# Ledger of designs, part 73: designed miniproteins, single chains, continued (5)

Each design is a single chain, and the fold is of that chain. pLDDT is the mean over its residues in the fold that is shown.

## One batch from the design tools (miniprotein)

Design m18687
Fold by ESMFold2-Fast:
Order: sequence, then C-alpha cells, then structure tokens
Structure m18687 (fold): chain A 82 residues (1-82)
Amino acid sequence: KIEEAKKLIEEAKELIKQALKAIDQGKYEEAIRLAEEAIRKAEEAARLFSEAGDEKGKLEAEILAGLAGIVLGVANLLKKRA
C-alpha cells in the first residue's frame, strides 16, 4: 500500500543519513550495513509503489536505492584503504 511504501522511503532516507554520518566518523562497517538496509527498504518501496500504479513513487524509490548504492560503494572503497 502507498502508506507503507512512503514509510519505507522515510526509513531509507534516515538510514542513508546515518550511513553518511558513519562514513564521516570512520565507521565504515557500520556505514556498509546501514546502506545495505537502505537499499532493501527502497527496493521494497519501489515494489509497493509499482503494485499501486504510482510511477512517480516508484521512480523516487529507485533513485533512493541508487543513492544508497553509491553510499555503499564509497564506504567499501574507504574501508579497503583503511
């Protein structure tokens, strides 16, 4: 349902913020876990929006999953160099 999908979007946004804060603090393993969780929630939201026929919501969720994927990549890169 759209309400559940919107909740997942807000949860994914919060997880991305936490992952970025973890990167800033040098907590790369924590950032990786938070970014992975954000990807899962954003992908679930995209599926729910797709089922509801909300193409705009689906696109927002897909963009958010992509952003979380970039954060995951950065955290993995920084962990390798530490």
Scores: mean pLDDT 87

Design m18688
Fold by ESMFold2-Fast:
Structure m18688 (fold): chain A 87 residues (1-87)
Amino acid sequence: SAEIDELAEKLLLYMVQAYLEATGDLEAAQALGNEALARLEAAKSVEEKIAVLRELFDRIAPQLPAETRARAESVLARVVAKMRELA
């Protein structure tokens, strides 16, 4: 679904941007984003796409300020729920 893919890509970009703002590490942010995007493109189911997004969150979460992490976690939960609704 184009709608599911758009939601997944927007969430991926949101999380990569949050990581970049928190760390200032452009090279690491680009590497994380490229890896996650390639995995999203290879994913064959909604649940596989959700797993990619959750793994990306888990990778970046330790580097995020508490408020940013809480907001990213909330956005992830809402996007996951919407992706499942659309599947």
Scores: mean pLDDT 89

Design m18689
Fold by ESMFold2-Fast:
Structure m18689 (fold): chain A 69 residues (1-69)
Amino acid sequence: SEEIIEEVAKKFNLPKEVVRFVLEESEKTPDLKEISKKVEKEFGIKLSPEKILEIEVEAGMLLMERGLS
């Protein structure tokens, strides 16, 4: 959902496109280190695997709160 992506982007001070990419990649692989490396290659932004997990958890919590899980 665009609304979830926008709220997560605001919380972490990241571009919406980076958040969308993280969430799309998380559907393909559970490997946080792989997602971290892909974000750095695509956007030049260094997000730790721990930060990737925080983004995924926040998006999941917002989806559950809105009944969209």
Scores: mean pLDDT 85

Design m18690
Fold by ESMFold2-Fast:
Structure m18690 (fold): chain A 77 residues (1-77)
Amino acid sequence: LDEQLEADARAFIEAAREEVAGKEVDEEAYARGLALAKRFVAKGQSVGLMLALAVELSLAESERERAGIMRGFVEAY
């Protein structure tokens, strides 16, 4: 299960990195993405990290906010 979750997380990170390459991002959302990754990566809680990311993305109201959150997250992960 953890192995499959890590594989899914890795695939998601790679896809997200490609999606946000070259995009303009919201700086506030970028900072939130960075903080989110740092908060959960240090604790080794991959599931909690993925759930928190999904919640942040579901609350984002614009493409710029989603791109910001994603970029911050993938850079700190």
Scores: mean pLDDT 73

Design m18691
Fold by ESMFold2-Fast:
Structure m18691 (fold): chain A 111 residues (1-111)
Amino acid sequence: SEELKKQLTELEEKAAPLLKKYNEGKATKEELEELLALNEEAIKIYEQKEEDYLVAQSLTRKGLILEKLGRLEEAVEAYEKAAKLYEELGDVEGAERAKEKAEELKQKLAA
């Protein structure tokens, strides 16, 4: 999968400046949507490579970006998928963090 490695490198290079703005709390809505799209492409490649831990991490990132976009129902889905995958991998702490994020958002949606 030399081609998949090249695609990941290109996605990482495009995502790097957007991730910096995200981490600094300076990302615009349009930049967050672009970061979400790049992250979604990375998830597909990690799934093809069976890099399940990186899929779980990228799903958690998807949830965080969706929260900032106010897309809370989609953020819940992303965190629940990440939690299930972390459980399957035996990462109890990763699973608990993702579950807590999903439950917090569910409570906000019910209020």
Scores: mean pLDDT 89

Design m18692
Fold by ESMFold2-Fast:
Structure m18692 (fold): chain A 71 residues (1-71)
Amino acid sequence: SRVSELAARATAIALRLIGDLIDQGDWETLEELSKWSLVERIEKAAELLEKQGNLELAKEAREVAEELKKL
């Protein structure tokens, strides 16, 4: 279903964000993620992807966040 597809895409993007933060040693942001909504985590992932120059995945992350807001 559309919800299952969005959940899978959101999970993949959120896991990538966690991996990037671990690689950067950004434990403060990792702690704050536990308090953030799924939408906020995906929006943060999009911001970091844009800074990394991964514009295609950043666009997908923003689209996923907008679709999650409609649920």
Scores: mean pLDDT 81

Design m18693
Fold by ESMFold2-Fast:
Structure m18693 (fold): chain A 73 residues (1-73)
Amino acid sequence: SEELVKKGKEKAEQGKYKEAAELFEKANELEPTPSLGALAEAAKRAAETGDGKPFKLAWEKYEKDKNAGVGLP
């Protein structure tokens, strides 16, 4: 699932948001999380609108959620 998320980010960095959305959707199907679902939706919207900004914000939120529990020793 994390491998699919990394592949999705690579596609998004290439501007291939439709392919990125498909990879994030597969990751969310295997390991459902609110941040993964939001990330897949943001990539899908970026593909529809051509605006990558919502995807960047969703990615930052996903990274913060992934690191939850490391923020306070």
Scores: mean pLDDT 76

Design m18694
Fold by ESMFold2-Fast:
Structure m18694 (fold): chain A 75 residues (1-75)
Amino acid sequence: SPEELLRETRERLAAIPPDDHDEKLSVVLDTVRRLVDDGRVDEAIRLLEEAIKEETDPLSRAVLETVLEQLRAER
């Protein structure tokens, strides 16, 4: 379910070292892609919003915000 996938993703992110922004970004984007491929765009948007709130690296945040903008523009 999207709820379980989001919970699993948050648990995975919590286990990644705080300074490993590349791995955190990879995990988020992989989950977003899976949700979009399944037609679950609203769930993908929610995950991106949560990830942006938690992200402290400006570059990673900019990538996440760009993907969020693209998904919102398709609605």
Scores: mean pLDDT 82

Design m18695
Fold by ESMFold2-Fast:
Structure m18695 (fold): chain A 90 residues (1-90)
Amino acid sequence: AIDNLVKGDIYLSQKKYDEAIKWYEKAIKDSPKGSLIEATAYFGLGLAYYQKGDKEKAKEYFERALSIAEQINDKDLVEAAKKYLEELEK
């Protein structure tokens, strides 16, 4: 799961958004439900779709990341997800 998340982050940094999406989806599948790995992978999916211009999918994934981040009290991820959701409303 962590290795798949790291691969997603590497492809995202290279602007290879379709590859990033593939690895984040694998990270979600292989992670425990409600985990930090799942939340971070959903956030990564949000970023990839945001960069591709798919605002609806970006919003969906940022909302999923926010929901999990709030449940696990990850304040940094909550703040990051909220900032991107606010940006999508502009």
Scores: mean pLDDT 88

Design m18696
Fold by ESMFold2-Fast:
Structure m18696 (fold): chain A 42 residues (1-42)
Amino acid sequence: SELSKKYRERLVRELRERARKHLTSPEDQAAFDKAIERLLKE
């Protein structure tokens, strides 16, 4: 739904910002991104 999409986009932006500070490896950051996408789809 439209609401789910907006919440997902905001949550992803916030979590990626935090992860960027802690995850310096591109591989770790990609793995984190995939994990977040998986959680958001459930």
Scores: mean pLDDT 73

Design m18697
Fold by ESMFold2-Fast:
Structure m18697 (fold): chain A 83 residues (1-83)
Amino acid sequence: SLDDEIRVGLAEIYMGIGNIDLEKGDYEGAVESYRKAAEIARGVDKELEAQALENMAIAYEKLGKTDEAERLRKQAEELRKEA
């Protein structure tokens, strides 16, 4: 549907912003952008949601938040099993 197409496109844009933030060392910004991507992809694209959560976990590890990173990786793994 048009709504699903718009949501996927918007989630991909936020993934790109998160990737830029991660590369420049803005780990807080990367977490926020990946969170937006995951929220937008939810219910539309499980693989994109899982990828956003895995990238968010990388940013959390860079922030020293290992428990949060492990939780997100587990969530992404479950989503990929359903995709």
Scores: mean pLDDT 89

Design m18698
Fold by ESMFold2-Fast:
Structure m18698 (fold): chain A 64 residues (1-64)
Amino acid sequence: MMDLEIQGTLYLMGGYIAKKNKDYEEAIKYYRKALEYFKAAGDEESAKYLEEKIKEVEEELKKS
């Protein structure tokens, strides 16, 4: 069974790739999924990091 933190990291990587391709809506979806896994794992540091990244990408999307 895959650990919740590993699942979160995989979704974080998906979000990073989407952001690099300027697919901001897809990046937000991946980052939100990663956030769910890190919160479920009790990883508050990674969860906080993802909340910041989601906000940054949402602001980029609003400017486009």
Scores: mean pLDDT 82

Design m18699
Fold by ESMFold2-Fast:
Formats: structure tokens, sequence, C-alpha cells
Structure m18699 (fold): chain A 73 residues (1-73)
């Protein structure tokens, strides 16, 4: 799932990336927290780095996709 999400991000497949990011975040129990979208992205990225051992860059890309999916709801 994580590798598939990173591949979707690299391919520019926003719909697939958003869906996979939401599934991964739900599976890991990650919730957005923060007063604004930027802070929520930073907090989600930190959790992804801690739980999955991702680089800061990859964690940030995944966090952005997750927040985009949440906002579409």
Amino acid sequence: KVEELLQAIRAGDEERAERLALEIAEELGIKPSGKDTLEQIQNVAKQLQEKLGLSPHDAHQMARAYLAAVERE
C-alpha cells in the first residue's frame, strides 16, 4: 500500500493517491490535528515518519494526499 501510494503520487494520479492515503491513515489510526491545514499536514507527516520510517519528503507528500482526501469528504 505505501509503495503503491508513492507510485501514484509520482504518476500524478491524485484520485488514486488520495484513496490510498486515506486507507493507510485509517489503518494506522492517524488523525489530522492542528489549527489549520498546514499544521495538520505537518502533524500527519510526523506520524507517518514515526510509524513507517519514511523520509520527510515522502511523508509530506503522503500527508498532503491524505488531507486532500479528507477535504473531499
Scores: mean pLDDT 77

Design m18700
Fold by ESMFold2-Fast:
Structure m18700 (fold): chain A 68 residues (1-68)
Amino acid sequence: SDEELLALLEEINERMRESKSLSKEEQIKVLKETIEELREKYKTADAESQRVIQIAIAELEKALKELE
């Protein structure tokens, strides 16, 4: 549901904030794991949720490239 997706995105935002205190290697790991989690969610999501997930994945992939 849209509410479950919003809750997941809020959890991801918290996770990203907490990861800033970690090493670069741990930040990369958290980003990669979060991207994979969103890719799995995408497989079962409706079309509207899929668009939101794609935007979230693109933002996380951009952050990952800047860290690598």
Scores: mean pLDDT 83

Design m18701
Fold by ESMFold2-Fast:
Parts: structure tokens; C-alpha cells; sequence
Structure m18701 (fold): chain A 112 residues (1-112)
């Protein structure tokens, strides 16, 4: 079976008030699929994570097949799923659909 390979990763940090915003951009491949993930992590002045925003774009070749967007916030030592959006192209492959669904399910599991 094809393995997931991370082909690039970029990390950017900036000051946001008393805290920081970290943007992590990851490109990964699995077989003929490319997943471009952007994760934005907001921390307070003590380094506690307050929120995370995720956008994942699933490509097959050069064609965008699916997008997964999620917003999570910290709530008393756990994660609250604020929003989750999954957009799938009408002609998306079963592999692209399965990848988008697996990403969405993983995000839901983080908030459980």
C-alpha cells in the first residue's frame, strides 16, 4: 500500500498581542494524491494553545478533489470542535473522498 510521505514543511511564527501565532504548512503525498495542509495554532502569553485552524486540500495530479476546514478551541483541558467543513468535487476519486473523510474523522477524534 502507498505510504504517506511528507515532502515539505514550513513553520512561521509571529507575535499576536501577548501570545503567538504559528502557521505550519505541510505537503504530503500518498500514491497519486497530494495533500496540502495549513495548520494555524494560536497560543497565549504562557504558551497555552487557545485555538487551532486547519485547512487541508486534497489533489489528484493538479486537480483539487476535496477541501477539509476545521476550527478547534481549547476548553478546560480539552478541545471543542467549533466548525468542520468538507467539500468534495462531484467527480472526485474514491481515494480522494476516503482521504477527506479520514482527515475529518481524525479531527473529530481530537475533539472527543
Amino acid sequence: MPQTVVTSMKVTEEKDGDGTVTTIEITSTRGDLTVKTTLVIKRDGNGVILSMELEAEVYEGDKLQATVRARLRQKEGGWELVSLEVEIAPDASEAAKATAQALADSIRALAA
Scores: mean pLDDT 83

Design m18702
Fold by ESMFold2-Fast:
Structure m18702 (fold): chain A 57 residues (1-57)
Amino acid sequence: NLDESVKDSERGTPAAVEALRRLGPPRSDEERHRRNTEATKAGVEAIKKAEEEEKEK
């Protein structure tokens, strides 16, 4: 259902937009690629786990 996808995005999108405005322009293309992984929830979770291990800023 598209409605479910929209609701899921809304919870993250508004907060992300506000944070981006404060941070400014994107630092690298890699950050944009992570957003594309929204299509696959498993991918997003894998990235989050990997990022937590490295603890990169």
Scores: mean pLDDT 52

Design m18703
Fold by ESMFold2-Fast:
Structure m18703 (fold): chain A 60 residues (1-60)
Amino acid sequence: LQEELARRAEEIARKAGAPEEVVEQIRENILAGRGVPAELVRTLPPDAALEVARLGELAR
């Protein structure tokens, strides 16, 4: 489950134009079962931010 959620979040972040550093941090937090930190979510466009945050919560 966490691997699938991380993969989806990475795809969403990359398509939204996030730098690879941000994409990797999103992946690490989801794989660790942590929510995605608000500071990372805030770097994304609103639609992508909402979905990435949701996927992070599902991975807890």
Scores: mean pLDDT 80

Design m18704
Fold by ESMFold2-Fast:
Structure m18704 (fold): chain A 78 residues (1-78)
Amino acid sequence: MLEEVYKAMEEAVEALRKALEDPKYLPEAEKKVKETVELLREAAKKDPSLAEVYEQARQLLLEQLEIVKKLVKEKEAA
């Protein structure tokens, strides 16, 4: 679980970076973040001792997605 979570988070962060550079990748980034958020939620249920860490990671990832969406919208408007 932990290794799978870290790999999924790395992939989600890379997808967000690509979306920030090119708006056409935003749908892929949203999908990747959604999949990773669900994985984090399941991981928290399977290991309650790490649940707080997984919830913090989930919040951070969702917050980053919202920031990237705003920046992409501003870049497209300019």
Scores: mean pLDDT 79

Design m18705
Fold by ESMFold2-Fast:
Structure m18705 (fold): chain A 65 residues (1-65)
Amino acid sequence: MKKVLDKSTTSSAEAIQEVARVGGASPGEAMAALGDAARTGVGVTSGSPPARVEQTETSITVTQL
């Protein structure tokens, strides 16, 4: 599964919930993955299945691994 979120219309809470849902992760793990993606361009959840999180200037992409 792959989801693309628009940063201009997506709240931080909505982004956290989507990452948690796709990546089988807690909200804390989702926040950590989003933070990693913001700093380095990519974050990964530790869920089963895990998700890859990528951030650009305008979008957040969540891909189930």
Scores: mean pLDDT 80

Design m18706
Fold by ESMFold2-Fast:
Structure m18706 (fold): chain A 104 residues (1-104)
Amino acid sequence: MSPFELKLVDEYEKNGNYEKVVRIYEAALALPSEKDNPEVWLRLGKAYLKLGDYDKAIEAFEKAAEVGDPELRAESYENLAIAYEKKGDTEKAEQWRKKAEELR
């Protein structure tokens, strides 16, 4: 992701325009250089959480965990727990919290 695109994302996040944030990250992930960038997947998932699109947030966090190092994987698992909790799936939320703790 270019520094200019990151600055635009931060501005949209500050203004609560998460639909624009999602579109910027989706466009970034269409690039071969970014498709396996775990930080982009993690930030996309967080934007979906803000929009209430918990299913897409879960997909993005699963991708972030798949390609991330242990630190980013732990953060992705913590966000997976949040997404499942928001969906009302308490059992899966507890499962992901436990997995995140095992990586610490």
Scores: mean pLDDT 80

Design m18707
Fold by ESMFold2-Fast:
Structure m18707 (fold): chain A 100 residues (1-100)
Amino acid sequence: DEKIDKKIEELKELAKEAAKKKPLSEEEKKEIKEKVKNIIENNEVLPFEEAIELLAKLLLADPDSELVDEYLSYLRVEYPELSDEELLEEIEKKIKELAE
């Protein structure tokens, strides 16, 4: 879906701008990526707020990472009650919150 792909690219750009204002350390980026990998590998279900915050942090750490697409796919399976548009809107709100 072209609209969803465009929204994902807009979120990646938003995350890049947020990271310029509040840069993460290399250690923080590593910890975020390892946490995402462990959640996917173990099929761990997080509370919704924690799951969204982790994706927002991953986008701030490495928006162009394959882990972003893998974790987004994981979230779509774990939270099927949310539309793709609703899921992406919640991520946008969290990125903006973390940037302030």
Scores: mean pLDDT 82

Design m18708
Fold by ESMFold2-Fast:
Structure m18708 (fold): chain A 84 residues (1-84)
Amino acid sequence: MSVEELVKKYEEEIKKDPNNAEAWTNLAIAYYRLGEFDKALEYAEKALEIDPNNIDGAVAFLAAVVGKILDNQEEAVKRAEELR
C-alpha cells in the first residue's frame, strides 16, 4: 500500500470517528513520510488532544518537529548555495 493510499484510508477513518487518536497518529506519520511536516505536526497535535498518553502520537509529534527543523536547515543551505 502506498503512503498516498494510507493517507486516504486514515482520512476516511477520521471522517467516521474524529475521536480516533490512533487514526490521527497514523495520518501524522503518513504526512511525515510525504515530507509534509506542518500537516504531520497538526495531526499529531490532534491525536495528543484526544489522548495525551498516546506514546505513538507523542513520537509522531517529535518526529514532525525534528523533520520541520531539518527541512528548514536544508532549505537555508540550498538558498545560500544558489546566492553564491
Scores: mean pLDDT 79

Design m18709
Fold by ESMFold2-Fast:
Structure m18709 (fold): chain A 71 residues (1-71)
Amino acid sequence: MDQKELDIATEAGRELAARGATPEAVKVAVSAMLKDEITDEDIERIRQAAPDDALAEYAISVAKKANEKIK
């Protein structure tokens, strides 16, 4: 992982934490965004880790956006 990928992932993680995501939800989302492609299993893990549906949808959106920027 290069510095650019780390910076994008760190910024996305901070954004999720600012919205009230749990440390576990942030960890799962950051791990997913650093993959070559976010899978349905990754999305399900984010949903399971998030405290509520609104936060889960937001975390999935942030992870997908960060994944696109990393590419």
Scores: mean pLDDT 78

Design m18710
Fold by ESMFold2-Fast:
Structure m18710 (fold): chain A 90 residues (1-90)
Amino acid sequence: DLSAGRNTVIAAAIAAAGALSQEKALEFLREAERLLERYLAENPENPRLAGRRAALEAARRFREELERVAKESKDPIAKETAQAILDGIA
């Protein structure tokens, strides 16, 4: 089910929206969707794995922004969310 990969990517983008601005969260979603298309082409029989790989790689590509939020954000929920995502990609 192709929707399983997309649902994984959407869930990751919703989690990232807790740390990122709306604009950056939408950039995260677009990047994760682009990565999902690539990983689905590489492994079409496992959409959930493709979605998980896409979400993880998108988080890695946003590492510098997440590190900035974790250090500098005035919102304690955004700081904790950014740190949780960073810990997940370590």
Scores: mean pLDDT 84

Design m18711
Fold by ESMFold2-Fast:
Structure m18711 (fold): chain A 57 residues (1-57)
Amino acid sequence: DELLKNLLEAFKNKDVDATLKYAIELKRKYGDKAKELVESLPVSEEDKKKLISLIPE
């Protein structure tokens, strides 16, 4: 998923604005499944938790 890849790249680059924007877009497109998509990423458990915390309600 392009949004997931963009979210990861922004997160790795410490681009706070872009990371938040992509997290919001993931929630908008996938709703409750957005967290499941982040959990499937090949990143550390710590990074997954950080990314999940950025997904809005």
Scores: mean pLDDT 77

Design m18712
Fold by ESMFold2-Fast:
Structure m18712 (fold): chain A 65 residues (1-65)
Amino acid sequence: GPREEERRRKAERRAREIIAAIESGDEVTVKVAAHDLGISVEELKRMSLEEIAERIEALLEEDGL
């Protein structure tokens, strides 16, 4: 439904920001993102955009967002 579509869109936007931070060497943004996702920086750097987006979407769903 509309809430699920909005959640997916938010997750995809954040995933793109994280990938851009990894590519630009923005270590602060990468560390914050890894902490928020409950994973290591090394694990985050090995994930695809789709995998990052799916993890964010799952966390947003758990928070009722």
Scores: mean pLDDT 83

Design m18713
Fold by ESMFold2-Fast:
Structure m18713 (fold): chain A 90 residues (1-90)
Amino acid sequence: MKKPSKEDLEKARQLAEEFAKRISEETGAEVDVKVEYKDGKLIITIEVKGPPLTDEQRAALGRAAAELYEKIKELLPDVEVIIRSKEFYK
């Protein structure tokens, strides 16, 4: 399996940042993204920092994460992709 290039990783980071901005706008929370490639896996962590999310906001986060996963797989079809979210309450 081919290791993603620096350009591929940068493009994945840009996509993750676009989705983080969308989630931030929908939830009112601070949203950060971390993109890591380790152990043959591309790991994207979406960190949501703010008040506890409502069920509707959690559903929106889940839909956004699923859409991001599909776009990253389109960009990097041969790479195992993991998208995870973490909630931090202020």
Scores: mean pLDDT 78

Design m18714
Fold by ESMFold2-Fast:
Structure m18714 (fold): chain A 56 residues (1-56)
Amino acid sequence: SEELREAGRKYAEHKRRGDLVGSARAADLAGRIRQRMGDDEGAARARLVSQRDLAA
């Protein structure tokens, strides 16, 4: 979806800048979009990425 693609681009941009709070938010958004699409495994992976970035 367009929203998922945008979330992915935001994630990459924040990671490039070293903004791990921003990247975690983008990953969480991607997870919520994937959950609405019925992609439970993709949503779980995105949430794990968000947690890792926040812990770093």
Scores: mean pLDDT 86

Design m18715
Fold by ESMFold2-Fast:
Structure m18715 (fold): chain A 85 residues (1-85)
Amino acid sequence: KKGLEEALKKADEARKAIQAKDVSTATKHIAEVLRLAKEYLDKETYEEIAKLANQAVTALAKKDYESALEHVQKIGDIIRKELEK
């Protein structure tokens, strides 16, 4: 539970970094979300988040901040659903 709350905070921090166009900070927070997701989520949900994270990092490398933001928002939505029981 606490690990997923931390993952959600890191996803929100990544979203804010993308809005600020801070690629380095956004990438760091996305990596932390992936680490927490692997630890606290089932394999299928983790793989979904990992695909979205890869798409977000790829978009950031291309300076496509709009697509990166959409992918990170979807990651946050998945984590929020996992926190609802």
Scores: mean pLDDT 86

Design m18716
Fold by ESMFold2-Fast:
Structure m18716 (fold): chain A 61 residues (1-61)
Amino acid sequence: SPRDERIAVIRRIVSEAVYSGRLSEEEASLVVAEVVDRHPDASPEELEAILRRLIAERQAA
């Protein structure tokens, strides 16, 4: 598929966090915007690590 693998990783991790109650839908939207804007060149593996850290930070706050 010519579709960006990064989008698939973002959707998977963010939807899992929302489903498990770790993020609200509003928080999920903000996390997606942050990752897309600040890490446009990140690999799928780097995006996974970044997303997991951002979610953990919001959970701890």
Scores: mean pLDDT 78

Design m18717
Fold by ESMFold2-Fast:
Structure m18717 (fold): chain A 52 residues (1-52)
Amino acid sequence: SLEAALRVADALIAEGHTEFTPEAVREAGRKLGLTDEEIEAAIAYLTGEKPP
């Protein structure tokens, strides 16, 4: 979901990340308590990579 992606982006920016990698998005998503589906959606939104 877009909301999950925005929360992950905010967390990564707050931690000083200048770019979003799938690994960084996954770790931030887990810290935020997101589901695997929400994490994969966040990766797609923030990195431009479509989930398989």
Scores: mean pLDDT 76

Design m18718
Fold by ESMFold2-Fast:
Structure m18718 (fold): chain A 65 residues (1-65)
Amino acid sequence: SKEVEEAIKEGKKQLEEKLATLDLSEEQKEEARKYLEKVIEALKNKSSEDEIQEEVAKFHEALNK
């Protein structure tokens, strides 16, 4: 849905903002981006929008810690 796509876009934006403020190597930044892509891929395979929204919320919470 559009809401899920917007949440994914916002999550990617927040990850990039976090990575920009952290003293991380390029390898560590690449691993973080791969982690996000893995989560997104798993979420896209779910049949329920409610379940997808729950996973997106949990991922967003993790990024804000």
Scores: mean pLDDT 67

Design m18719
Fold by ESMFold2-Fast:
Structure m18719 (fold): chain A 72 residues (1-72)
Amino acid sequence: MLSVDQQSAVNKSMNTGIDATLKAIKQGKSKDDAIKIGTDAAKKTATDAGLPQDVIDAVGQAAGTIAADLAA
C-alpha cells in the first residue's frame, strides 16, 4: 500500500494531468497531442514528487486513459 505522502503525490499528479489535458483540448490541440500533454504532465509531477518508477508508470497509464476519454 502507498504511504499517505505517496497517495497525496499520486492525487496531485492525476489532477495535474487532467488539468493539462483539458487545457490542451480548450487550446484546440489534436486528441493525440492532448493525451500526450496530459500523460507527460502527470508523469513529470509524479517523478518530481520522488515516486517509485512503477507508481510513475501506473500514474501515466491512468492519466492517459482519462485523457483519452476527455479527448474523445
Scores: mean pLDDT 83

Design m18720
Fold by ESMFold2-Fast:
Structure m18720 (fold): chain A 74 residues (1-74)
Amino acid sequence: SMAEWERRLEELRRRMREAAANDEELSAEEKLELAREVAEAALRQVERAGGDVEAARKKVEEELKKLEEMIAKE
């Protein structure tokens, strides 16, 4: 469901914020790759569950774009 994807995305966002706060050694590119992996897995899970893949994809694209902007601007 979309709620499940939102929960996973929020967990990823928490992880990224915690890493930044603790000066972890993950590069901006590595953080973005993790976000992409979570996004791809979430879309596959939505499809397998018979959920609204179009809505999920749009939401995922918007969140990834926000993350890319944060990472690019630093």
Scores: mean pLDDT 67

Design m18721
Fold by ESMFold2-Fast:
Structure m18721 (fold): chain A 64 residues (1-64)
Amino acid sequence: DAENYAKAIEYIAQGLEAARTVGLEIGREYLEKAVELAKKSSPSTQEVMLDAAEGALRQMEAEE
């Protein structure tokens, strides 16, 4: 889970930067990768990762 969590946070960070520099569609693609990683994790880690990804998506859309 620690490895999956670290990778998901990395994807979220890359998604936020991509949304700013390339476009929202590419940013969302990175968030989807983080969500897929969350689905492969324990329930508690999954909840934390999904909440982080949802927050990032809301931030991307608010800055549109």
Scores: mean pLDDT 77

Design m18722
Fold by ESMFold2-Fast:
Structure m18722 (fold): chain A 66 residues (1-66)
Amino acid sequence: SKIEEDMAANRERDVEGARELLEKAEQSKDPSERASYYTAALILAAMSGDEEVLKEVKERIDKLEK
């Protein structure tokens, strides 16, 4: 159904968006810009409903900030 297709597309988009934002954070030299990308990535990961993606995003942020 279109609803199931739209839900799957939204989840995939949120997952891809979260990962893209983390890559942008890694490339940014501005701490404020990086913090904004991290926040957006966490929101998208949470919205995806994928617990493994949320864990991945949190672990990558921790690794980038140490």
Scores: mean pLDDT 82

Design m18723
Fold by ESMFold2-Fast:
Structure m18723 (fold): chain A 99 residues (1-99)
Amino acid sequence: DIEELKKKAEEALKKAEEAIKQGNVEEAIKYVKEAIKLALKLLNQGAYEEAIEIAKRSQELADKVGKLAEKQGNEKLKLEAEILQGIAGILIGLANLLK
């Protein structure tokens, strides 16, 4: 269960990185969002260290996505990326509180 969730999260993060390299902000946001959802599932399973790892990587990618959206002049996608970065930060805080 935990190993399957971690593998799916790693696949989502890899796809987000590939989308960023291709300049595809919408697809990058989709996969960062998926990774954050998987980190939340890890947190709910008591996998705090794994949740923190995935959330930190998601936060870093959300920052990169926000900067890419800014370069493309897409204010809506920049805001969505900033929200995802914030959610990942909250998740890291919650996981550290609960472990």
Scores: mean pLDDT 90

